# Designs tried in a protein design run: designed miniproteins, single chains, continued (5). Part 71

Each design is a single chain, and the fold is of that chain. pLDDT is the mean over its residues in the fold that is shown.

## One batch from the design tools (miniprotein)

Design m18623
Fold by ESMFold2-Fast:
Structure m18623 (fold): chain A 88 residues (1-88)
Amino acid sequence: DPENEEEYEKNRARFEELKELFENDTEENRKRAEEIIDEKAQELADYIIELAKKKGFLKGSPEEIEKLRKELTETLREILRERLEELK
């Protein structure tokens, strides 16, 4: 799906930006990196939830879906942070 590939490319470019920020380890760069990580984790979580709904894998109340979205966002944030630390 071309739209999925476009989203992946945007996420990859942002990840490369994050890596550069982490390589120049300053408090200002750390704060900026955390902002980008948070934004991208939320974006990825929303994408995964919508894809799961479309494929019929996700059945639940709006409240249950929102809880899952938050948990997924937290998990993705940790994964992105760990990946950046591994590249140092």
Scores: mean pLDDT 73

Design m18624
Fold by ESMFold2-Fast:
Order: structure tokens, then C-alpha cells, then sequence
Structure m18624 (fold): chain A 95 residues (1-95)
């Protein structure tokens, strides 16, 4: 599935169930990450992040960690650090 096709699928699911759309995008992002398609994985994770409610701190922390890992694989070390720090802040709030 192309990123464009995924965005359309997410937009359709957003009308019905935004949380389900976020979950689907996260699963696709993980599959793309395993295929070493890191740029596409980042797109999927960023779209999942947009669709995740601010109240779902656990899901936000997971997505920030996944974005950090994907950016690190691309050599985008500053971006990876920013997302890792965001994940840590949320993890501390959950204690």
C-alpha cells in the first residue's frame, strides 16, 4: 500500500473511528519499519500521532518512541532525540 492510499484509508476510518485509524496506521508503520522503509514508517507514525487523543498518553509515548527509532535508522539523530525526550516526559507523567 502506498502512503497516499494509507492516508485515504485513514481519512475514511477517521469518520467512523479515529482510534481504529490510529491503530491501523501504527501497525502499518511497524510493518514498514521491519521492511526498512523508514521514511514511509515515519509518515504512518506521524499520521497515527495526529489521530491519537491527547488523553491517550500511553499511545502517545509508544508513537514517540517509534518515531525516535525510525528517525535514528535514517541518521536523523536530532529528530530521534526530540521524540525520545517527548516519550520520556509522558512516561514520567504516567507514574
Amino acid sequence: MSSEELIKLAEEELKKDPSKAAQLLTVLGLALYELKRYEEAIEAFEKALELTPEEDKAALAVLYRLLSDAYEKLGELEKAKEYREKAKKIEEELK
Scores: mean pLDDT 79

Design m18625
Fold by ESMFold2-Fast:
Structure m18625 (fold): chain A 77 residues (1-77)
Amino acid sequence: EKEKRIKELLERQMELGVRMVELAVEKTVLKKELENPELSEEEKKELEKKLEELDKELERLEEEIKRLEEELAKLKA
């Protein structure tokens, strides 16, 4: 059971890592869009809100990965 749990946690970490890369790419694209001087104030606010939502999601993923690392450390100890 313990070895199976370790494998599941490692697989989950890999999945979350891939998701973080995907969100980081989306964040980069949104930041470039925000540099467009032709954006209306409303469009700019919408993009800024999306960027904030992506930042929150990235923070949540980082927290989950940290928790998985802590659980793995406990299981290996």
Scores: mean pLDDT 83

Design m18626
Fold by ESMFold2-Fast:
Parts: structure tokens; sequence; C-alpha cells
Structure m18626 (fold): chain A 95 residues (1-95)
């Protein structure tokens, strides 16, 4: 089973890959990475506060993809920054 820190690290990697693919216009690949992040959350027993931050991070990453599809680059950047910030908050809560 994954540790809490290993789960956070893998979710962060998939969120970052999703953002990178969205910037390239590869939205199907971006969403596939968010699906992998969700699967890690579903398979891992996490503290409720850590889970909530990671669920919000995935939601903001999904919003970043939606903004990018609409050509709202500033909206996409804002959502991506929030997603990464929520992952960092999850890591701080896991200490």
Amino acid sequence: ALSVEEAIELVERHIKEAILYALQGKFDKARAHLAKARAILDATDLPADVRRQLEEAIRDAELAIEYMEKGDILGAIGAAIRAIGLVEQARLLAR
C-alpha cells in the first residue's frame, strides 16, 4: 500500500503532467492523468483533511483544462496555481 507522502507525490506528478499536456492542447492525455490521480486517491487510505485538499487540487486542475480548451489562458494559469498550492497544503497537513 502507498504511504500518505507517496500518494501525495504521485497525485502531484499526475496533476503536473495534466497541466503540461493541457498547455500543449492534448486534452485527452491531460484528463487521463487526472483520472490516474483520482485512482490513487480511491486506492489510498488518507486523513480526511489531506484527501479534501487533494480532491480540491484535482478539481482545480480539471478547471485549468476547461479554461485552456476555451482559450482562457489566464483562467487556466490561475486554476493551475491553485491546484499546485492545494497539493503543497496536503503535504504540510501530512506532517
Scores: mean pLDDT 90

Design m18627
Fold by ESMFold2-Fast:
Parts: C-alpha cells; sequence; structure tokens
Structure m18627 (fold): chain A 57 residues (1-57)
C-alpha cells in the first residue's frame, strides 16, 4: 500500500475520535507532521467518501 492509502485508512478508522487523537495516530504511524495530519483529518470529516476512494485505490 502507498503512504497516502495508509494515511487515508487511519483517518477513516479514527473519524469518530477527536481531531487531535486521529491526527496523533496518523503522525505516529506514518511519520508525517501533526499539523499535516490534523489537516487531513479535517478534510476527511468534510468529505469521507473522497478519503475512502483514496484508501481503496
Amino acid sequence: KSLLQKIAEIALENIDKSIEEAAKKISEETGISLEKAKAIVEATRKDPEKTRKIAES
């Protein structure tokens, strides 16, 4: 799996968590910055279907 797919999967798995908790999980597992992870979580909450397509690709 690509890094982007892994990030998308973690974001979806933690969509019911706080932005802080989900972002921390992504940052710890993928090595991206907490700031970037937080932005991805916010984007996923606004459009979870788009994130799911990335995870499934």
Scores: mean pLDDT 78

Design m18628
Fold by ESMFold2-Fast:
Structure m18628 (fold): chain A 86 residues (1-86)
Amino acid sequence: MNELEFDKEVAIGLVEIAAAVAKLYIERHSKNPEIVKEAREKIDKLVAEAEKRIQEATSFDELMEILREAVKKINEIADEAVEKDK
């Protein structure tokens, strides 16, 4: 089994979980449907871009860097969406 390919599948799963948690957080804290919609669209685009970068990764270290950056950006989108609704 290709170890890196398995690690990529796990990383994609982690990005999807991070996105799901972020979307739940936004829904729970934002009362503005437009802000929720915009934040969800940004998260979906970021997940798609992250999944592509993960598939293109050639080393475990590169994979971990992509994963860390994707999770950070997802959290930043969620935090900004909640901040706009204050």
Scores: mean pLDDT 84

Design m18629
Fold by ESMFold2-Fast:
Structure m18629 (fold): chain A 59 residues (1-59)
Amino acid sequence: MELTEEELRVLQAIAEKGRPVTVDELAEMLGISPERAEEAVRRLAEKGLVRYGDKVELA
């Protein structure tokens, strides 16, 4: 299972916060668009690495 650099940065950002975060907060932390952050989060949720509901957290 191959992770993109963007997906790895998302995981690192969530781990750094130590709490559930919004997609908008992740986009700000990574310097990317909210749409791009949401795509990465959806891919990570499909892989079982995060839970994506009202917020995003490590699985």
Scores: mean pLDDT 81

Design m18630
Fold by ESMFold2-Fast:
Structure m18630 (fold): chain A 89 residues (1-89)
Amino acid sequence: MAREMLEEIIEKLKKIAEVAKKYNPGLADVINRGIDLIETALEKGLYEKAVEIAESIARFLLKNSTNPEIQKLAKELLELVEKAREYLR
């Protein structure tokens, strides 16, 4: 179900935020704000908007982070985003 997929996306983002806190607290803050926006969109039933926000965060992380673990997790996040988009189509 779309809600389950978005919950998996939120959990992946929480893992990325945990890793980011160790290396770049400012990046963790950006990710946590993104999670809040996704949770708000999910609460309103705006599933496509929630997926768009998650995709934007994943792409930002891949472009701006030099940390290999964050890059790996961001790629996994993009895979979850692609699955959610396919389900919503």
Scores: mean pLDDT 84

Design m18631
Fold by ESMFold2-Fast:
Structure m18631 (fold): chain A 83 residues (1-83)
Amino acid sequence: SVKEAVRFSAENLLKAAETADEIIETKGPEIRKRMEEARKRSPEGARREAERLLLERVGRLEERKRREEEERRERERERELEE
């Protein structure tokens, strides 16, 4: 449905933004320098480069969040079993 498609797109955008903040903080200086050089040559080229980097990182971030969600559910199940 349209609602589900919109939700999926919104989740991907949120993950991309979260990934961008992480990259900027951790690898920011080198990535910024490379993007700045690409931007001086071609603004579109810089955007494509950033988009590729974010998409690749979003995949890894999604796997990490999936594992966090599984760990949270496991801890909840352990509490329920004890109580």
Scores: mean pLDDT 63

Design m18632
Fold by ESMFold2-Fast:
Formats: C-alpha cells, structure tokens, sequence
Structure m18632 (fold): chain A 95 residues (1-95)
C-alpha cells in the first residue's frame, strides 16, 4: 500500500512536470503531495488518515477537471479524471 501510494505520487508529479497548463500543473502537484502524506500516514499505522489524504487527492483532481471544463479545455479535463481513476484503481489493487 505505502509503495503504491508513493508510486502514484511519483507518476502524478511527473505528469505535472510534463504539462504546459498551469492549472493542471498545480492540481497534479497538490495531489502528489497529498498522496505522499497518505503513504506516510499508512506507514505510521494511521489507515484512516491515509484514506482521507487519498480522498483529498482525488477531490483536488476532480476540482481541477471541473475548472478546466469551465475554460473549455474538455480534453485536459478528461485526462485529469483518468489520472484520478488510475490512482483509485492502484490503491484498490494494493494489499
């Protein structure tokens, strides 16, 4: 679990560096930080706090996607939502 959360954080941070959109960069950086905090909480045995940080990371990405749609950037919004889905799938697959 903690390793899966760190791998998710690293993937999202890399996507932030590869993005040219400032809103996407900000959303991904915040999500990556929250996923790292989730990994730390899990390693400390605080599974409820870890789950809360994962939920917060996903909510940041959903909010980012909604703001992108307001700007007419529907393809970027769909990409950000797919990243949120991959985070949840990875966390649910981890034991």
Amino acid sequence: MAEALREAAEEVEKLAEESTDPLVQKGYRIAAELLRKAAEAYENGDKSTAASYVTAAVMVLIGTAEELRFQGKEELADEVLEVAKRILDRVNAAE
Scores: mean pLDDT 84

Design m18633
Fold by ESMFold2-Fast:
Structure m18633 (fold): chain A 84 residues (1-84)
Amino acid sequence: SDVTAPLSEEEKKLVEEVKKFVDETIARGDRLMAEGRYDEAVRLYEEALDKVQKIADKASPRAEAELTVYEIRLAVGLIAARKA
């Protein structure tokens, strides 16, 4: 299936850049949550999710499939921040 095909060089770079951005966003969100800064964590995750979704919308179907896991990770962070 397309989701198991090798990524092109451009697709691989895009996925790696998004992974780094999401990892950094989650680290920042975790710090905000630990500090009780829940409204700031909500805004951080909303802005990050919007950014990744816009990247996915412009990406190839193969790259979009790889980005889905990062969208889920950001959505989970957003739900946790909103629940706090």
Scores: mean pLDDT 87

Design m18634
Fold by ESMFold2-Fast:
Structure m18634 (fold): chain A 67 residues (1-67)
Amino acid sequence: KISELTQKAVDTLNALLDAGDLESARRVARLLYEGMKAYSKGDTEKAIKLLEEAVAEGQRALARIAA
């Protein structure tokens, strides 16, 4: 689950960078960093929540661009 969430967050981040939405990309990158930091400290529950937030933020930003 963590590897899949991390990959999905990275994919969303790359899509935002390709779209030129640097502000949203920076927000997703921050959540991704905090999630991976929590995971490295053994807080798997917090890591999952932060990575899910990174994916959700990225998907919302991409949806706004598509509109």
Scores: mean pLDDT 82

Design m18635
Fold by ESMFold2-Fast:
Structure m18635 (fold): chain A 65 residues (1-65)
Amino acid sequence: SAAAEALRRELERLKARHPAIEAVRVEGDTVFVTLRPLDAASDTGAALEAVGIAIEHGFSVRLAP
């Protein structure tokens, strides 16, 4: 769908800007974000932006270590 494609594009841009993001996956209505801890600011910023992007596109977010 157009919404899922827009979400994937935004998540790839997020991943490029936040080195703490190791991987992003979209499964059904949920976005899975795998983080590698580099520092607290990178971890927090990446998590908050991922949540915001997913919510704007109507998806839920799950964060993984």
Scores: mean pLDDT 72

Design m18636
Fold by ESMFold2-Fast:
Structure m18636 (fold): chain A 66 residues (1-66)
Amino acid sequence: ADEAYRRGVQLAAEGKLEEAIKYFEEAIKLDPNNARAYNTLASIYYALGEEEKADEYFKKARELLK
């Protein structure tokens, strides 16, 4: 879980957003309660102009923090 998240963060920092998404999706698949991965994925979708998808992932992250 942490390894997939870490690689995703590194790829996002390099501007490889589509590849980063795959690693964050893997992190969520391994731990569906990973609020950090949902929040980071939302940020990436927002950067790509996918505001509706970003909002849904931010909502998931907030639900997991309750």
Scores: mean pLDDT 81

Design m18637
Fold by ESMFold2-Fast:
Structure m18637 (fold): chain A 61 residues (1-61)
Amino acid sequence: NAEEYLAKGKELLAAGDYEAATKEYGKALRIDPRNKEALANLAKALEKLGQTGTAEGLRAS
């Protein structure tokens, strides 16, 4: 359910896996598109991803 995807997204966000976190929040919003918590955390994860996430790892490759 949406709650489980929210919990997974929060865990991934705390671990610094912003890309995986955005996917889990996206799944939560697929089930509950009005979930304000999922929207807020998705926005935060996307902001982090744009600053210091996967993009920096790709440059190193």
Scores: mean pLDDT 74

Design m18638
Fold by ESMFold2-Fast:
Structure m18638 (fold): chain A 58 residues (1-58)
Amino acid sequence: SREAVEKGLEEAKKAVEESGNPEAEKALKQAERAFEEGDYERAGKYAERAVVLALSAK
């Protein structure tokens, strides 16, 4: 749902900001762009990718 994707984006933003990983930051930007365009499936996918990349750098 839209709310689940919004929550995922918020969590991804926190993880990316803490990690400082440039690849995680790129994935987060792709997720934010997709969300702004109304593509919630793509936004969720990239938000999850951003979290995985952020945690891998930590």
Scores: mean pLDDT 81

Design m18639
Fold by ESMFold2-Fast:
Structure m18639 (fold): chain A 63 residues (1-63)
Amino acid sequence: MKEEAKKKGDEHYQRGLEALANGDYAAAVRHFSEARKYYEEAGDKQKAEEFDNLIREAAARFN
């Protein structure tokens, strides 16, 4: 289950990066938020905290 959570986190991280590259900041916020949740479930607190920063940056841009 934790390994599956990490894989889902990685998937949402990649989708978030793709959304950022396309200027879709709203989608980036959603994907990074899901990635953070999955990394928390996987027990990777440091990675989850990194996503808090990415979410704040993306949210500031989509207004």
Scores: mean pLDDT 79

Design m18640
Fold by ESMFold2-Fast:
Structure m18640 (fold): chain A 81 residues (1-81)
Amino acid sequence: SVARRRRLGRAYIEGLTFGINLAHHRGLSPEEAGELARRRAREEGWPEEEIEAYARGAREGAQFQRDLERGIERAEERARE
């Protein structure tokens, strides 16, 4: 259904932002971000599909942030050479 796709997409996008913030501000791994997201969504009583979409988003968002930080670190090392 359209409503189901919209809810899952929204949960995933919110998860992406949450995961990016967790990695950037708290240094959490993708796995840690996904677990924290899943726990919080479950505590709020979200449907299982939305919990998993949110957790997947958080994991992927945290990974994106880590990849970005590694890119910056490599650029800084090159600037010192």
Scores: mean pLDDT 88

Design m18641
Fold by ESMFold2-Fast:
Structure m18641 (fold): chain A 79 residues (1-79)
Amino acid sequence: KDKLKQILEEKALEKIDELAKVPSLKERAEEIRKLFEQGKYKEAAELAYQLAQEVKDDPQLQMIASSLAYLLGQLADLS
């Protein structure tokens, strides 16, 4: 359990960092980071899912945001 949660947290942070490097997405990525740091994984996942819908015209960014939403959703289920 603990190792799975740690892996999910590390992967989620990697995806948040990737999104934060995109200037147009930085503010939204930092909002997701704040929710993540507060343990509000469900709310963070919902915001990441919304971001994935907004960037659907960029397949790489959509994949990153969708992966983040999935990872945060898994963390919410474990919490």
Scores: mean pLDDT 84

Design m18642
Fold by ESMFold2-Fast:
Structure m18642 (fold): chain A 63 residues (1-63)
Amino acid sequence: SLEAEITRALADILEGLADVFEKQGKYEEAAKLYREASTLYEGVDPERAAELRQKADELEKKA
């Protein structure tokens, strides 16, 4: 559906922004964005949502 496509697009943007912060060593900011993207993915891609939640947890340990 169009709603799911918009939600995925927004989640993709947040994940991309999180990746940029992660590459800059800004682990706390990256983790927060990965968690937000994960929440959006839950309705459209639950497997990816779980992956990003795990990644956020790991980055918080590096912060």
Scores: mean pLDDT 86

Design m18643
Fold by ESMFold2-Fast:
Structure m18643 (fold): chain A 84 residues (1-84)
Amino acid sequence: SEEIKEALLKEIDSSAGVKAEDFVSRLLETLEKFNLEDMKEWLLELYEQIKEEVDKEYPDWPEIVKETRITVLLKYELRKKLEG
């Protein structure tokens, strides 16, 4: 649905948080509202994969910097999935 896609893109654009967990929480609420269970599962799997990747590549980075990178990577992958 175009309406659902627009709502999700707007959530991505409006996120002011540097914490990935806050961003993911907001998206999960939006996905639940639209009954997008498959996308919810995809998002949770993506979040875990990105967290593991960032921790593996940048173990010595401060947590706030890691969280910022996780959020940036999540937004990139979400836009890519939504826009095709």
Scores: mean pLDDT 79

Design m18644
Fold by ESMFold2-Fast:
Structure m18644 (fold): chain A 55 residues (1-55)
Amino acid sequence: ADDPAVVSEALREGARLVKEGLSAEEAMERLLKTYPLSPLSQHFILGLMRMHEES
């Protein structure tokens, strides 16, 4: 889904999961069970989680 609120909530949850020790890929797996994310939104969120994890 391309709803900005859903994308924002998924990003916050993903950031929390990465902070708790999950990889960006593991966090994305969990997000996909909870949030209806389109492939484009998945790419966007995964990219940001990776940048947050690596920087």
Scores: mean pLDDT 77

Design m18645
Fold by ESMFold2-Fast:
Structure m18645 (fold): chain A 71 residues (1-71)
Amino acid sequence: AEEAARRGGEAYRAGDYRTAGEHYAEAGKLFEQQGDRTTAALAYREAARAYELAGDLERAKEMREQSLRLA
């Protein structure tokens, strides 16, 4: 979970927003599976921002919905 979040941050800093969104979404899923709903919600929110910057508005919306579900 934490490694996926870190890979998301690295991709984000490199400007690879699609890859950042993918890694943050995976981190959200892994944190949720571990029962850490709060960290999962934050990871999905980061994934949504990354997908929005990548121009993938549909995936950004899906990630926002995942984050809201866990709030």
Scores: mean pLDDT 85

Design m18646
Fold by ESMFold2-Fast:
Structure m18646 (fold): chain A 69 residues (1-69)
Amino acid sequence: SLKEKMQEYAKKAEEEARKAFLDKGISYAVKVVNELARKARDEYGLPAATAASLAGMEAIKKVEEEKKK
């Protein structure tokens, strides 16, 4: 279902954004999230892209907060 694909892309974006941020920093993490969102949009439409973007950007914010402490 679309809901299952939205959850799958959200989880994938969160995991890949966290890995990318730790590897090459915030700019690279944003690129990875944007690429996943584009793939999600092309395959399952705007709701899947939105889910990926929101989850990925939230993961980036959490990693940035963790580094400030």
Scores: mean pLDDT 84

Design m18647
Fold by ESMFold2-Fast:
Structure m18647 (fold): chain A 98 residues (1-98)
Amino acid sequence: LEELLKKLEELAKKLKEAIKAGNKEEAIKLAKEAKELGERAFAEARAARDAEALRKVAEILEEIAKLLEEAGIDKELAKELRDLARQARAEAERLAAE
């Protein structure tokens, strides 16, 4: 889980740089990789009942979605990332509430 979270943070940083460079193709590739890692991190955090890890997954995916939205890149992928982030936040809240 820790390794997946670190890779997601790295992908977010690389995505921001790709957008600054105007490399739309690389940004989409990085965002797709982030979705795949985010899905795995969500599953692992849920299995571990780790509310803090679920919040981190949500925050990173929300940041990536925001970067895509602000750049006008792949609105559908941005929506998918936001939907996954919302699921992670909901699960974190559920675990924190019991």
Scores: mean pLDDT 85

Design m18648
Fold by ESMFold2-Fast:
Structure m18648 (fold): chain A 80 residues (1-80)
Amino acid sequence: SEEFDDFIETAKKLLEKGADPESIFRALARKAVEEGIPLDKVYEKLDLTPEQRELLEHAYKHSLTEMEERIQRKADILAA
């Protein structure tokens, strides 16, 4: 996605300027999960250190859990 590629480029620039990596990776993970982009594709677009990869993986797993909880809540409402 061109929109996701732009988001990646913005994230890279913010990280270079000393933005908080946790905040940037949380935003990236949320956007990737929302657009159905797998974690390995995000890794391909970013030249990450092992430490940064762990932060991104944690954020991605958290965003997946949030999405699953949202889907479950909608299913529960429809079942009621």
Scores: mean pLDDT 80

Design m18649
Fold by ESMFold2-Fast:
Structure m18649 (fold): chain A 88 residues (1-88)
Amino acid sequence: MLKTTEIIDQGTVAVGDVITVTLTNTSDVTQTVTVRLEAQDGRRLVELASATVTVAAGETKTVELTVPASAAAYSGKKAYALITKEPA
């Protein structure tokens, strides 16, 4: 089942890395989900990339987030994928 907000540890990231998040909707309704890739910069999180995807009932979808060249200052920093379920 998709969670309302889930945080998945991605280790360290570098420019050009592709972070893959697999979403499985085990419910009987279509879900809209936002996936954000955030890097830890000191004591704050900085968004590097995001995508919004629709996952149909019983569907498994893969979301790919690429670390952009503009995020070069965050290369080698700890990163997290944040998954938020959006209401219809």
Scores: mean pLDDT 76

Design m18650
Fold by ESMFold2-Fast:
Structure m18650 (fold): chain A 80 residues (1-80)
Amino acid sequence: VLPPDVTKEELEKIAKKLREKAKKSDFPEAREVYERAAKIAEEMAKKGITLSEAFKATDPSDWLTLSALGTASLVHSELK
């Protein structure tokens, strides 16, 4: 199931929260995922694409990007 659509303004808020989670993470692997998720959310906001469109455009073998998009979706659900 694709995540719900997220607006540009919501993506910017998600990116900020992801960067906060990255700073608070004690594990390098978790920090890397949060940082990548923040960068993806910032890029999506800049391009005006939705989270569902980003999932469709991502290669299924790019596990790190898919994990980052999944993390962004979870952070979005936590904000509401």
Scores: mean pLDDT 69

Design m18651
Fold by ESMFold2-Fast:
Structure m18651 (fold): chain A 87 residues (1-87)
Amino acid sequence: MEEEKRRIAETLRAAADRFEQLSVKAKEMGNDEAAKALTEAARALREYSDRVLQAKTPEEIQRAVDEARQAVVRAFSKAADAIMELT
């Protein structure tokens, strides 16, 4: 259990770090909407990472992971739409 929680939490934090880097680049390109979405996703991923570490049941872990996935999908959808406007 503990190793699984650590692995999942680490994966979510790594994704958050990547989103923060992409947010900086999006802002440099003048895409404030994409930058905002990526920053919000990074924040959510860090919060869900902490929730995974505090989870007491497999169901709580799964719920946190599912909510994290939804946050990522939402952020990518917004970022993709905004970035495609720049083509």
Scores: mean pLDDT 77

Design m18652
Fold by ESMFold2-Fast:
Structure m18652 (fold): chain A 69 residues (1-69)
Amino acid sequence: SGVEEAIKLLEEARELAKDNPILQDLVEKAIELLKEGKIEEAKEVLRNGISLSTNPELKKLLEEALKKL
């Protein structure tokens, strides 16, 4: 499903964000919301993460995860 693909991308994004605690917390929150079935809330958290991200690789993973939802 799109949700499972999004979670996989976000687990990769979490690893890239390990040196940025704000972004890591946002990614972990998005994963938690997706596991709870709160898709629209997860999308909102991801949009915030995308806007705050200065790392192009991390930003791309967050955008790809959002696209799967």
Scores: mean pLDDT 86

Design m18653
Fold by ESMFold2-Fast:
Structure m18653 (fold): chain A 60 residues (1-60)
Amino acid sequence: SEAEKEELATEIGKLREELLKSEGLTPNKEELEKGIEDLKTKPLEQLKAGLESLKEALKS
């Protein structure tokens, strides 16, 4: 559903921000928001795969 895609895109955006912070980088809010909007155009399965990849990256 569109709501599910929006939730996944938002969660991926949050994890991307956390990943940048863990690398000592200051997140650019405009770039993060643009990234979330781009994610909303992706298929649901691609968003699920992206979320899992980011979770694994943050576990290191």
Scores: mean pLDDT 79

Design m18654
Fold by ESMFold2-Fast:
Order: sequence, then structure tokens, then C-alpha cells
Structure m18654 (fold): chain A 104 residues (1-104)
Amino acid sequence: SLEEFRKNLIKTLQKNIELAQKVYEKTGDESFKKIAELNQEAKKAIEDGDLDKAIELLREASELLQRHLEANPDLPKEVRREVVLLEASNTLLYLSLLILKKSL
């Protein structure tokens, strides 16, 4: 159960990395390269059992995504949809890690 939950967190992080890389390839915006790197580092932190580091990294990724959405109201609809999905996924993951930390 707990191990399966942790594996699902890692799987979600991998999907976030792939989505951020895809948005970077489409836009050339270095923010999405940074978001992919933050999710990659968070994945490693979870694998290493460093929950506090993973929480900090995902908070930084969520803040960067929020700033990007606020600064770029002219994003093409398809790109905006992908950025919103990535933000929702990062936020859910951040909350999931906070719950996991409280249960440990």
C-alpha cells in the first residue's frame, strides 16, 4: 500500500518530466526546462527517501508554473492546456507528499 503509493508518485513525476520537456520543445521557454529538472530532482529525492527535499523542489516548480501562467496570457490554447495540466499535477503531487510526510 505505502510502497505502491510511493511508486505512483514516482510514475507521476516521470509524466510531469515528459510533459515539461514536451512544452519546452514546443515553446523554447527555458522555464519548462527548469520545471523538468526540478521534477527530475524531486523524483531522485523520493527514490533516496529525502521527502523534505522533494517537497521543496515541487513547491519551486509550482511557483514557477504559476508565475509563467500569470506572465503569459497570450499562450496558444493547446500550450496553455498543457501548462495548466502540469500545474495541477505538480500541486496534487506536492499535497500527496505533505500527506505522506504526516503519515511517516
Scores: mean pLDDT 86

Design m18655
Fold by ESMFold2-Fast:
Structure m18655 (fold): chain A 70 residues (1-70)
Amino acid sequence: SIIDFIKEFADKLREAMEEAVKNKDYEKYKELEELAKEANKIVEDYLNGKISEEEAKKKLSEILKKVEEL
């Protein structure tokens, strides 16, 4: 489900941000913060019926890939 996907996404983003703080990597943290803002907008657009579940999953998957590649 999209809820399970959002939960997994949030967990991975949190772990990446915690690692950046631990390593004092302020540039990585700033990039993760911007990606978090983009992800929040996608979730909001989905909840407001502006985009479909499939479109939301696609966009969130693209952001998750960027989080994992940082």
Scores: mean pLDDT 86

Design m18656
Fold by ESMFold2-Fast:
Structure m18656 (fold): chain A 67 residues (1-67)
Amino acid sequence: MSAEERLAEARRLYAEGVRAFEAGDYATAVRLFQEALRLLMETVGADHPEVQETMALLLEARRRLAE
């Protein structure tokens, strides 16, 4: 998979994760954000704003699931 294909897939997974989060499906949101984060870190690097935003939403989804 090319870097462009990985980045497109990461953004698709992020969008699906946001929809799951908004629907209250935090378990699905965690899974989708984890996969999006992995692909983003492989393509744009850990200090990129998209990685930071995805990490913040992943942590919030985990917090909601743990409560």
Scores: mean pLDDT 85

Design m18657
Fold by ESMFold2-Fast:
Structure m18657 (fold): chain A 65 residues (1-65)
Amino acid sequence: GGLTPEEARELAEKAGLSEEEKEALVLAAQHGFVAAVNALVRRTGLSVAEAMARMARVAEKANAA
């Protein structure tokens, strides 16, 4: 399985992610990557491709910590 919401929060803190990026990572852990992308699109007005790129960058930052 993927990250738990608790593990996602810990990784976000270690990676120095913003509150917005931390929320996105936790949302992905709770509901999956697709749900997080859709929520980001709805909240920000980004295209699906832009939201996916943003989520990938957030995941890379978290994984590098």
Scores: mean pLDDT 75

Design m18658
Fold by ESMFold2-Fast:
Structure m18658 (fold): chain A 91 residues (1-91)
Amino acid sequence: AEEYYKEGVRLYQEGKYEEAIKYFEKAIEESKDKEIIAKAYALRGNAYFKLGKYKEAAEYYEKAAKIYEELGDKETAKAARERAKYARELA
């Protein structure tokens, strides 16, 4: 899970958004760590946003926000929901 997340981050930083999405998906599927899952959802949302897939971006930002809320990170959850709203306005 952690290795998939790290590879996804590397691919995202290189602008390989479609490949990054696949690795974030694997990180989400394999991880038991809610912090890793939340970060992977948020970065998956960012990658969809970079690809102009705003509807999908909003969906993954909402998934990230829900987990951040469960973790008690209200500020990061709020930021993720604001990103989801902005993505929906562009869709």
Scores: mean pLDDT 87

Design m18659
Fold by ESMFold2-Fast:
Structure m18659 (fold): chain A 70 residues (1-70)
Amino acid sequence: MSPAEQKNFEKIIEEAVQGVADRLRAEGASEEEIERRSKEVREKLKEVLEKNKDAPLHVQLIEAAKTAEE
């Protein structure tokens, strides 16, 4: 995978993880729960995006959003 593709994946992952963290804070979750959940989501997103690396960008974004909501 090229450096540009890797940076694109990292950006998608961090944006999705940030969204999950913001949602959990709004729901009153503890910082420990937010950190644990963020780690889980980041690992799942890495797997999902790696499987979809050859897919169009909009498909990657949809799959990342679905994974983050799970």
Scores: mean pLDDT 73

